# Designs tried in a protein design run: designed miniproteins, single chains, continued (3). Part 4

Each design is a single chain, and the fold is of that chain. pLDDT is the mean over its residues in the fold that is shown.

## One batch from the design tools (miniprotein)

Design m8114
Fold by ESMFold2-Fast:
Structure m8114 (fold): chain A 75 residues (1-75)
Amino acid sequence: SVEEQLKNAVTEEDVEAAVDRIIENSDDTALSVAGFLLISMVGDEELRKRALQRIAEESKNPDVRAMAKRLLERV
């Protein structure tokens, strides 16, 4: 399936890079949304949790932090 192929295409390095981009570009809402979508496609729950925790703790944008915290509560 397309969803399975997308999950297999997203590596731990891709997730780490996406988290770094969200944190470094906290004022770019479009980039943050794209990064959250990529993280949501990750099949590994623990990797997803670690990514969301880093954003919740390190992002300078309170709206981005709130979104990450909300997504963590659903995992």
Scores: mean pLDDT 75

Design m8115
Fold by ESMFold2-Fast:
Formats: sequence, C-alpha cells, structure tokens
Structure m8115 (fold): chain A 70 residues (1-70)
Amino acid sequence: ADAYTAKADAAAAQGKNAVAAGQYTKAGEAALKAEDYATAIALLKKALALDPSNALAKALLALAEAQVAA
C-alpha cells in the first residue's frame, strides 16, 4: 500500500496524472482487501480526481462506498 502511494504522489508531482491514478487505484484495491474502507475510499477518490475515466477506480469506489453505507 505505502509503495503504491509514494509512487502515486511522485507521479502526481510530475504531472503524470494517469500514472498517479493507476498507483492510487492499486493502493485503494489493497485497502479494500484489508477491509479498510475509509482508506480505500480516500485513495480511489484521489485516483478519480486525477483520471475521472478510470473504470476500475470507479468500480472499486462504488464497492467501498456500498460497504460503508451498509
């Protein structure tokens, strides 16, 4: 999780938004597998802020939000 977040932050600082979105999406997926839904939602929202068209990030965010809403 931390390695993906660090790579995402570095890519975002360099303006590599699609790369940063991919790394945040991987970090969010890892948080979902750990049942850390709050962290997953935060990371997936960061991914979508950088790449709103990322279908995987949208799907994982919807899943995480559904788990919190229940």
Scores: mean pLDDT 78

Design m8116
Fold by ESMFold2-Fast:
Structure m8116 (fold): chain A 100 residues (1-100)
Amino acid sequence: DAESITDAEEALAYGAVYLNEGDYDKAIAYFKRAIELDPNNAKAYAALGMAYLKKGDYEKAVEYFEKAISLDPNVSKEFKKALAEAYKKLGDYEKAKEIL
């Protein structure tokens, strides 16, 4: 249970395991726990964006990727590509081109 985790990096690591296994709801729970423990953790917001993208919730994916970039503009190019994909899925091709 994500609630039992008391370390933000440990929560992020468990979230990543569930994300890779395709259990997006568990991944989301652990990434949200990482954010509760460390509200400025840009990596946790980016990971949450990836989980929502894979789940097909493109609006939330955009929200969390933009939050990650606002906390750390140097987030990996991989997350910027994922944000561009989310914008394309929402039909916002102008914003997708701006990011890439």
Scores: mean pLDDT 86

Design m8117
Fold by ESMFold2-Fast:
Structure m8117 (fold): chain A 102 residues (1-102)
Amino acid sequence: MRIRLELEQPVVTADGVVTGKARLEVDGKRVEFEYNSTVEEARSVMRETAEQARKLGLPEVADAAEKGANATSAEDIVKAFEELSRALVRHAQREVDRLMAA
């Protein structure tokens, strides 16, 4: 099983909405989706993610999400999202490798 996640560079609109496109590929099947969120909506998601990551013992994921939860600007949300995405991809690859070894 091979998983790839591609994130198009997020764009911050004049009204403070973070927009972008993401592509998820699993075993050659591709799904594209568009995302949009306000800074407040993104902060709420990041706060929930940080709490769950701490419970699961994922410090890199928790740290990235916590930066997003405390962000005061859309640019800081984008940076936190990029860090979170890298941490999640690395963790997902390790979990896939573990499942394939079982």
Scores: mean pLDDT 68

Design m8118
Fold by ESMFold2-Fast:
Structure m8118 (fold): chain A 59 residues (1-59)
Amino acid sequence: MTPVQAALVRLAVEEAHRRGYLSPEAKEKILEELKDVTVSPEDEARAREIWARLRAANA
């Protein structure tokens, strides 16, 4: 998994939990699985741009 993909999954999991699609336990389990992936600020910024576009397309 690339760092950008890991950052995207974190954003998707947080939004799904916020919208009631994921339990707190499921969210924590997924985030724990991603903890070993090093994500730079650049990777996080890129993931946020992709995520914002996906959210806009599905609004």
Scores: mean pLDDT 78

Design m8119
Fold by ESMFold2-Fast:
Structure m8119 (fold): chain A 65 residues (1-65)
Amino acid sequence: KILDFLELVLRSRLTPEEAERLIQEFKERVAAGEDPLEVAKEILSRYFDEKTVEAFLKALEKLLS
């Protein structure tokens, strides 16, 4: 699941409180009808460079296949 991957990545790099807030933002935006991959990309690009975000998105696409 995209959420499980995002949770793992965020919790490995951020404080528990920061990770929880971003996970809640992801859940709320997806519940509001936004695309999970687009939300994950936006959140990840706040903390990782373009090449790293691209690598994460390719990994997520494989998990969705």
Scores: mean pLDDT 80

Design m8120
Fold by ESMFold2-Fast:
Structure m8120 (fold): chain A 100 residues (1-100)
Amino acid sequence: MSKEELEAEIAEALARMALGVSLATELDAPEVARILARIAANNADNPEALRAVTEAVIEAIRRALEAGLEEAAREALRVARERLPPEVAEEVERAYREAA
């Protein structure tokens, strides 16, 4: 298996996992953000995986806000700022400001 094939498989698996995790966000958005941050850290050199994680964190925060879980959404944003790459954290913060 080539490195490119492996990276594509990981990105696809992460996209599916990220969607599944985001659907459970209303239960515990901060823990969802911590799990996704660890996945991002393990895949920092895979742009497709980082994009999937970014979108999942944004969706998790949006769902928490829609559920009225403002404290959970703010804590998830804090976790993203501390644990995700700066560029990803900035995109998450921008999405939070647009949704709030």
Scores: mean pLDDT 66

Design m8121
Fold by ESMFold2-Fast:
Structure m8121 (fold): chain A 72 residues (1-72)
Amino acid sequence: SSLLEELKRKARELYIKSSSYKLRAMSYEVAGEISKKTLENGEELEKEFLEKAEEAKKLSEEYEKKGEELLS
């Protein structure tokens, strides 16, 4: 196999990881919104979920960047 094929495979694995963290972040954001609208302590829970979402977004961006760097 060519070096390009190997790099594309590795980049794909990193993009899958990035996408997984992106979906996790979206799930946390939705959980935060639902908590805010439905629970007495919803504002506090929203804050916690948004902090988790931000961490997941950071990981998603990190893996996306690693994938892009392999193909640069």
Scores: mean pLDDT 88

Design m8122
Fold by ESMFold2-Fast:
Structure m8122 (fold): chain A 70 residues (1-70)
Amino acid sequence: SAEERKALAEKRLAENPDDPTALMQLAIAYEELGEYDKAIEALKRALQVMDEAGRKVAENLLKYIEEKKK
């Protein structure tokens, strides 16, 4: 579930706040929960710590969520 994904991501982030996989999972969980502003915040955090390939995936998801807010 989205709640389980969120809880697991939060647990990982408590151990490593810059875990790019956990930040992406947190963003996806917030999107699934309809918490778009929180999803965008998590994605912006992910973009600060991801490599080039990961950044492209995060940027695409960010654009998708921003469009859903309109």
Scores: mean pLDDT 83

Design m8123
Fold by ESMFold2-Fast:
Structure m8123 (fold): chain A 63 residues (1-63)
Amino acid sequence: SMAEKSTAITLESLKAAMGDLTPEQAERILEKLREAREAVKDDPAHQELLDNSIKALEEDLKK
């Protein structure tokens, strides 16, 4: 979907701008994304976008 594409582009752009993320940086970004997810709990569509971002970053950390 367009939402999934936007999320992927944002994460790839962030990685390109910051270079290789350290585990500490990635963990702090994950924490911020989880906080944002709770802030938009009244909007399921925005929660899904944030869940996709969290999942993509967690997958990268497993590599």
Scores: mean pLDDT 68

Design m8124
Fold by ESMFold2-Fast:
Structure m8124 (fold): chain A 73 residues (1-73)
Amino acid sequence: SVEEALERLQRAISEARPGPEQAAEAVRLITAILRGDVERAREHLRRLLELMKDPEKGRRVEEAALELMRAVE
């Protein structure tokens, strides 16, 4: 469900222990996905991943974001 996919993405972001810039991009990402704005969602996901230093945590966030994008389709 959308709710379960959203909770998974929020958990992945929280586990990455984001700073203020990462947190702001995460909010923009989630907002874009829930509004069905695929272009803005891809932009904010890319920016968020660029700000993340841990590639394993970044991969988990990317996987969860793509899952949420599929769930809202």
Scores: mean pLDDT 87

Design m8125
Fold by ESMFold2-Fast:
Formats: C-alpha cells, structure tokens, sequence
Structure m8125 (fold): chain A 72 residues (1-72)
C-alpha cells in the first residue's frame, strides 16, 4: 500500500507504482528498487546506495518497509 503526497503529479505516482509492482514480482530486481527509491527521494546516489543495501531482502513487503525507513 502506497500513500502519495497530494502534490505529486501522475507521472511521479505512476513511476512509483510501476517500480512497486516490479519489486512485488521480483524483490531482487535492483533496477526496480533503484527506480522506487529515486521516485521517492529524487536522489540518484541515495537510490543506488539503498538498492545495494537491500538487494538480499527476499520478502517484498519487508523490502518496501526498509525503503520507507531509509527515505523518511
């Protein structure tokens, strides 16, 4: 479940939604994790760093929770 800020445009919401779906299908997809973090933070270096830290998490819900903790 993703809660978007009210000021996010449709493109930003779609990017997060698509990355989220890819993570649910394959939690080891580094490109999907990177895209999800980038959509949330707008920081490419942080997206790469967080994706690398979370690459071994097999449970997609745990992965998403960790992304939210690291991006809040």
Amino acid sequence: EIIFPEDWNEGEKKAVEEAYKKILENPNDLDAIRAYVYALTRDKEKAEEIAEQLKDIKNPMELIKKVQELTS
Scores: mean pLDDT 71

Design m8126
Fold by ESMFold2-Fast:
Structure m8126 (fold): chain A 55 residues (1-55)
Amino acid sequence: SAIRVTTEEGPRDLSPALPAIAEAARQGAIEELDLRGGTREDQERARRLVEEAEA
């Protein structure tokens, strides 16, 4: 199943979702990752976790 993290600029806390995203990436379960909203730092951190899990 695709994982899509889509938020407006308002709520910026992606922290509760990060462990689940990292685990899904480690298991190869992420078919699509579409990160929108939040801060640039939040999006970069999420992308980095996926990249590290896939390395």
Scores: mean pLDDT 59

Design m8127
Fold by ESMFold2-Fast:
Structure m8127 (fold): chain A 46 residues (1-46)
Amino acid sequence: SLEEELERRLAERPYLTLDDIIKEVIKQSAKKYGNEELAEKILKEM
């Protein structure tokens, strides 16, 4: 799940904020599914 993925990434890099991890997940998903424009819009609002 997304929650488990976020927890795993935070545990690996505890000096990053949860927001930083969420931004990385959004960027990776957008690259994988070809929806980078939507990802950029979401990140701009965070």
Scores: mean pLDDT 70

Design m8128
Fold by ESMFold2-Fast:
Structure m8128 (fold): chain A 60 residues (1-60)
Amino acid sequence: DKKIKELEEKIKEDPNNAKAYEDLGFIYLHENKLEKAEELFRKALELDPNNEVARTLLAG
């Protein structure tokens, strides 16, 4: 998937890009890869504790 590769490259260039982790998490969530999506949303929340989207998805 081109979008996944673009987001992975963006994270490699800037590991503190919370938005890239959030966007990648949504892609894996859409693919039903729940564990991978949760890991990515946790990383996004770690980088941006006020990320309401990641907080909501992790809380259920």
Scores: mean pLDDT 78

Design m8129
Fold by ESMFold2-Fast:
Structure m8129 (fold): chain A 61 residues (1-61)
Amino acid sequence: MEAERLLEEAERAFQQGNYEEARRLLDEAGRVLDKDRPKPSPELLELLERRQALLKQIDEA
């Protein structure tokens, strides 16, 4: 799933201290999730929660 790939890349960028790239990738992941509007699922909920958590960590860093 494209959004999952973008989240993995964002998480990797965050771990490397590249907060600007992580934020850009999270923004793209959010746009992909909004555009595709997949059916509610545990997988989708996990991706949404991971995106929100990482955005919060970047804002607090």
Scores: mean pLDDT 76

Design m8130
Fold by ESMFold2-Fast:
Structure m8130 (fold): chain A 63 residues (1-63)
Amino acid sequence: AAELVDKAATRLVALGLLSEEEAKAIGEAMKAGDLRKAAELVLQAARKGGDEQSAALAERALA
């Protein structure tokens, strides 16, 4: 789960689809061990940016 979230977040940053505030929120959730919240935040950002690959990675982390 954590690896899928990290990979999706890294891709969203590379594409310019993740704001500094969104990246901070994802990082805080991951540090707290709240992988579900981190995956939900990544999925929201991926859907807003239209990146299907990052959305798929986040959905797999939530399954």
Scores: mean pLDDT 81

Design m8131
Fold by ESMFold2-Fast:
Structure m8131 (fold): chain A 61 residues (1-61)
Amino acid sequence: MMSREEAEKALANFIEKMKTESVENAKAMADMLIAMLRQEGMPEDILEEVERRLEEAIKEL
């Protein structure tokens, strides 16, 4: 996930997968994704939006 467009598409697919998991697994997946994106040097505004969208997806579980 190096481009913003790729990151957004990957996030959408990731969220759909999270919706099929347990709350515990979804939270673990969210933490792992954020850690990986941070390590790849993703812009701070994208990381904040990713975290926000992951939190909303988890609330639906």
Scores: mean pLDDT 75

Design m8132
Fold by ESMFold2-Fast:
Structure m8132 (fold): chain A 57 residues (1-57)
Amino acid sequence: SGVERRVMVADLRELAEEARRQGNEEALALSEKGIEAARQGDLDTASRLAQEARKLL
């Protein structure tokens, strides 16, 4: 749904911002890939990538 996609993109953008602040290039790459997946409607992939990024932060 559009709401779930927007929420996922927002959460991933926050993770990307945290990754940039910490200089964590791997977490940033995972967060950015997750944003792309969410925008394409692949919320399962976006969720997995968000979880992987969080483990690095």
Scores: mean pLDDT 86

Design m8133
Fold by ESMFold2-Fast:
Structure m8133 (fold): chain A 63 residues (1-63)
Amino acid sequence: MKKKEEEEWKEIEKRILELLKKRDPSNPEVNEELTEVLMEHFKEKGANIEEIKKGLKDEEEEL
């Protein structure tokens, strides 16, 4: 596999994991950052942002 694509995913995973560790109702700011990071990166990849955002939102609201 090419490092270019792998490096981008590694960077995303790093940010996601870092924010996920701090994902608590007490830290809504961190949850918002996680959402923004995902939206920005997946948008550039042409992914379905609407579904990804819903997933994160559902967890914040405790579904």
Scores: mean pLDDT 59

Design m8134
Fold by ESMFold2-Fast:
Structure m8134 (fold): chain A 80 residues (1-80)
Amino acid sequence: MTYAKMALKAVELAIEYLKKGNVDAALSMLEAALELAKQVEGAERAVELLEEAIRYLKEGNVEKALEYAEKAKKELEKLL
């Protein structure tokens, strides 16, 4: 499995947890996705979007965290 595919799966899980209101699990998955995305050449935009999703989630803005996580998912899909 490539780092890009692993990062995408972590973001998909984070989005699922955010929709269920499980903020702690979502944060863990977003942080895992960020570390995996940093290993992928051409994933600079996905990394920026994941950093923003994590920042918003830590600030308690679940709506913005979900929005940015979905944008990061779209950018990672382009790399596959």
Scores: mean pLDDT 87

Design m8135
Fold by ESMFold2-Fast:
Structure m8135 (fold): chain A 73 residues (1-73)
Amino acid sequence: KEKIEELEKKAEELEAQRQAVTDRGNSAIAQVKAGDPENAADNIAQITSYVDAQVAKLTAEAEKYRAEAEKLK
């Protein structure tokens, strides 16, 4: 069932994108802490908010593909 494999692959791609967004967010937070510790709290809050929004979006999209694959079983 090629269709199931395609949907599962799409979910895996979105899960990989979610990990990449998290990794970039962590790197940005580390840079803020090293470069601008006086304003770190506000900058970290902004980065965290952005990462959380992107992670939620990618998670929801991956879950949709997983659910569609399950319906085809």
Scores: mean pLDDT 81

Design m8136
Fold by ESMFold2-Fast:
Structure m8136 (fold): chain A 65 residues (1-65)
Amino acid sequence: SMKEKEELLKKILEKQREATRVLQELMDAVRAGEPVSPEKAKALGEEISKQNEEIIEYLRKYREL
């Protein structure tokens, strides 16, 4: 049970790091004066939303342990 809880928390941290990486790359592009296309911005938003949904699912599993 404790090992399962640790593994789920590790998965949550990994998803959070992925979302942070996406935002950091976007920040670097903005600082470099690179235009972000509406299509790219939409794709990045969808990726972050997907990661958030997976985090919610892992938290649900954690509560059931």
Scores: mean pLDDT 79

Design m8137
Fold by ESMFold2-Fast:
Structure m8137 (fold): chain A 60 residues (1-60)
Amino acid sequence: DRLARTQQLIRLAGKLHEAAERGDLEAVERYLEQMGSLPGVGPGAVENLRRHAEDVLRRS
């Protein structure tokens, strides 16, 4: 189901952002791994998410 997949990605992206804002490096890596394991999420998408999380971590 495409809708369920989209909702899961949105939820994980939100959790990733919150973890990065907290400076929780372990949670950031865990959420990136979970997102990378989802169908249709390629390595380039994971790399973009990692860069975003690193930017947030630097600002925290």
Scores: mean pLDDT 79

Design m8138
Fold by ESMFold2-Fast:
Structure m8138 (fold): chain A 97 residues (1-97)
Amino acid sequence: MDLDELSKRINEKLKELVGLPVDEAIQKAVDIAAEAISELTGSEVRVLETKVTKLDDDTYAVTAILEAGGKRYTVGILLKVEDGKVVEASAAVTPLT
């Protein structure tokens, strides 16, 4: 799988999170990552772990570990929030092994 193509597809879909409440955006962000991995690998995706960290008053980090086709991927998603709603979202993907 091309990780640059995966990152691009996730970031394109993450634009849908803008204007959502942060709690709904977090869940939808993980679903977007799983869908993008499924589309590019043609494999069923398992979400193994999801961690949410508040980095500052306006920024949340969502880290998901996903498995598809016998490989594991770490997806890091940054959400910038104003008045409890997402204003920016971005993602980075790294393989674990």
Scores: mean pLDDT 81

Design m8139
Fold by ESMFold2-Fast:
Structure m8139 (fold): chain A 84 residues (1-84)
Amino acid sequence: MERAREEYLKLSPEQQAKLDEALRAGLAAAEPLAPAIEAGDREAEAEAIRLVGDALIEAAREVGAEGLAEELERLKEEELAAAR
């Protein structure tokens, strides 16, 4: 998490804006899962992690932020492991 933030802060404002848009899109896609997650549904939590994580990883790769993309993939796997 700290490493991902550090990599994000190294990006240009335009690259950061693309990642912010991807985060909003991922969160919007995961929004219908919120009631299930609040009810303790681990499958819904895992799906939300994938939706947000995949959106951020794709955006990081699109802007050429390979170090950030690798860190986001690592965080996604850690979050998925914690949800099991």
Scores: mean pLDDT 81

Design m8140
Fold by ESMFold2-Fast:
Structure m8140 (fold): chain A 72 residues (1-72)
Amino acid sequence: SELDRILEKSLRELEKISKESKSIDELRKKFKELLKRVLKEMEEKGIDPIEQSYLLARLLAELVEYELEFRK
């Protein structure tokens, strides 16, 4: 589905951001820019608000896992 493609692309970009970021602050800054782009793409593709919420929840959960690695 289109939602699955956006999710997979966004998760790959988040993984790249996590590997390239030197601090939690940099990770968060780059994540906010990614989130802005993803929200715009979902709106342009006409993804419904409930499906948008599922994708956002998945990205936030993944961000939390990456942040925890920086805190070790």
Scores: mean pLDDT 84

Design m8141
Fold by ESMFold2-Fast:
Structure m8141 (fold): chain A 81 residues (1-81)
Amino acid sequence: RTPVLVALAEARRLAEQVKDPELREKILSHLDAFEAAVRAGDYETALKHLEEARKLAMEVEDPELREQILHTLDLAEKILK
């Protein structure tokens, strides 16, 4: 299966652990849009949603969870490029 979608699945699993429900929903929304763009071959749109997810992930209060999410998003970007 495509490595970028495996990294995305891990990012979703970590994002589901975000305690702030509004922040969690926003991150998951951008990850869903990222998957849709990747599946459509629209990599410009995919990278925009990935960057928005990264900005939102920086607001995660749990430093260990924040670092894990940011690392997984960085891996997804490197695989996509």
Scores: mean pLDDT 85

Design m8142
Fold by ESMFold2-Fast:
Structure m8142 (fold): chain A 82 residues (1-82)
Amino acid sequence: GPAEEAIERAERAAREAEAAGRAGDRAAAEAAVREARAAAREAMADPSATAEQAAAAGVLAAAAGAGASIGLRRAGGPLVRV
């Protein structure tokens, strides 16, 4: 149903966010995180969604953000002035 399809989109977007982050592509990582969050919100807004489905959607959105952030930090590093 719509909630399940939205969760699948969130899973795909979370993987794309991690890959973009690892590649150092901030714009692609941000776009993937926005898609993951939008898909998770759609899943959570579905009145037929179970509490388990809503929780899974939230975890996927959080995972997308974390994956992107960690990847980008490793690719870009902090600018250290010597």
Scores: mean pLDDT 78

Design m8143
Fold by ESMFold2-Fast:
Structure m8143 (fold): chain A 58 residues (1-58)
Amino acid sequence: SAEDKLKALKAIKEELKKETEARLATYSEEEKKILQEVTDATLAALDKRMAALEAEIA
């Protein structure tokens, strides 16, 4: 269901945030910039999909 998909995406988003934070602690400054850009783009895509699913549920 759309609700189950939304819950799954929320879990994926939280896991990605935790993983990125852990990696940022050990990376160089240029690596951090690249990782943050990739993570921000992925989070934006997840947020867009989650918003569409929330609209479908409502």
Scores: mean pLDDT 83

Design m8144
Fold by ESMFold2-Fast:
Structure m8144 (fold): chain A 56 residues (1-56)
Amino acid sequence: MEEEKGRLWYRAEQALRDGNVEELKRIAEEFRKLGDPETAERLIRNAQKLEELKKK
């Protein structure tokens, strides 16, 4: 579980740098499946902020 969370965090950081909203939402779902819904919600909020910035 901890190793899986570490890999998901690495992927989340890459997606944030790339502005990849779709990937952030997928990673949030994976965190939810691992029993970490709070982290999933935070990633979804970050994805929503990125979407707002793209719309300007």
Scores: mean pLDDT 77

Design m8145
Fold by ESMFold2-Fast:
Structure m8145 (fold): chain A 95 residues (1-95)
Amino acid sequence: AYKRAIELKPDFAEAWNNLGNVLKAQNRLDEAVEAYKQAIELKPDFAEAWNNLGLVLLNQNRLDEAIEAYKQAIELKPDFAEARKNLAFALNRQL
């Protein structure tokens, strides 16, 4: 059942995800990670936020954490081509 407070939570998750994108673009990677984690806490099924978290973790050379984030994105959205491509790239970087 949709209540006003519940209806606002998806918008808050999107706002945190968008903040993460801005912080990532500014190379503020630790702050971007925190913003994406807030988006995921508000909306755990937010596949795009999981994929974005993986991208920032990969930029920080946190390969194992990036791989787990991409796997979560793919589990939530199996047709998520970008997340699948990112996972393959991250796995190849474990050299």
Scores: mean pLDDT 83

Design m8146
Fold by ESMFold2-Fast:
Structure m8146 (fold): chain A 73 residues (1-73)
Amino acid sequence: KVIELLKEAIRAAARAGAFDAILPYVTEAIKNVEKGDKEGALKALDKAISAARQAGVTEAVRYLEKAKEEIEK
């Protein structure tokens, strides 16, 4: 579920021309999710959300916020 939300965020950013702005942070979040590092994943997601907001990609922000909620459960 989390990985699917992160993929949707990447697709939204790609459509908006902001793929490179969020990719490093989303990649870091995926790595931390796969390691079971909840704190690392949340930190990377906060960076990704900030980058998506800066780029004006509201759709990507929505997917990243949902991914953050899933990790916090």
Scores: mean pLDDT 83

Design m8147
Fold by ESMFold2-Fast:
Structure m8147 (fold): chain A 80 residues (1-80)
Amino acid sequence: SVEDKILELVAELSEYVAEVLKKDKSKEVLELIEELDKKVVELGEKLREAKSEEEKEKVLKELEEEVKKFKEKVKELEKK
């Protein structure tokens, strides 16, 4: 189901965040994680309100884009 895909993505994201924190506990990384957490909470609320599979698919796509952006921002911090 779409919900199962979202749960898998959230679990993978949690593991990724834990690995990032193991390497870098800087203010920049912590702020980036806090921003991501706020977006994940907002998407969770949208998922709860979603009544159709199409609406749930939109939440999954938004989550995938936010995860991609987070990973790109982490990679940019590694270049500094």
Scores: mean pLDDT 82

Design m8149
Fold by ESMFold2-Fast:
Structure m8149 (fold): chain A 66 residues (1-66)
Amino acid sequence: GEIEEIEKEIKELEKKIEELEEKLKKLLEEEEDKYSKEILELEIEIGVLRLKLGVLKLILKKLKEK
């Protein structure tokens, strides 16, 4: 059903965000320039994915409401 598909997408998205946040953490520890293009691009990607995650969680909440 739609609920199960959205829950799967949420889990996949959360995993991707965790992987990108770990990559960002490593880059921030290794890179002296905190404004490097790679760091900024990762922060933007994480931000976009977190916004999408928020929207999916809101949709899921509405679908589960009786």
Scores: mean pLDDT 80

Design m8150
Fold by ESMFold2-Fast:
Structure m8150 (fold): chain A 67 residues (1-67)
Amino acid sequence: MTIDPNLLEAEIHIALARMALSLGDLELAERQLREAEEALKKSNASEEEKAKLRREIEELRREIEEA
């Protein structure tokens, strides 16, 4: 099975966004979430995998808005 590099890239950016948010760097967190969305758009992964990551992105965006 060939690993989808865009799906992995999206997962990495989501992890970086969580780290940035924990440090109070809201601008970096927003940039990382945007990069995760762009990676998901390029990914050939299943819609189920993409939907899971999109939900995580939405949760993090909510956290940023409430911060």
Scores: mean pLDDT 83

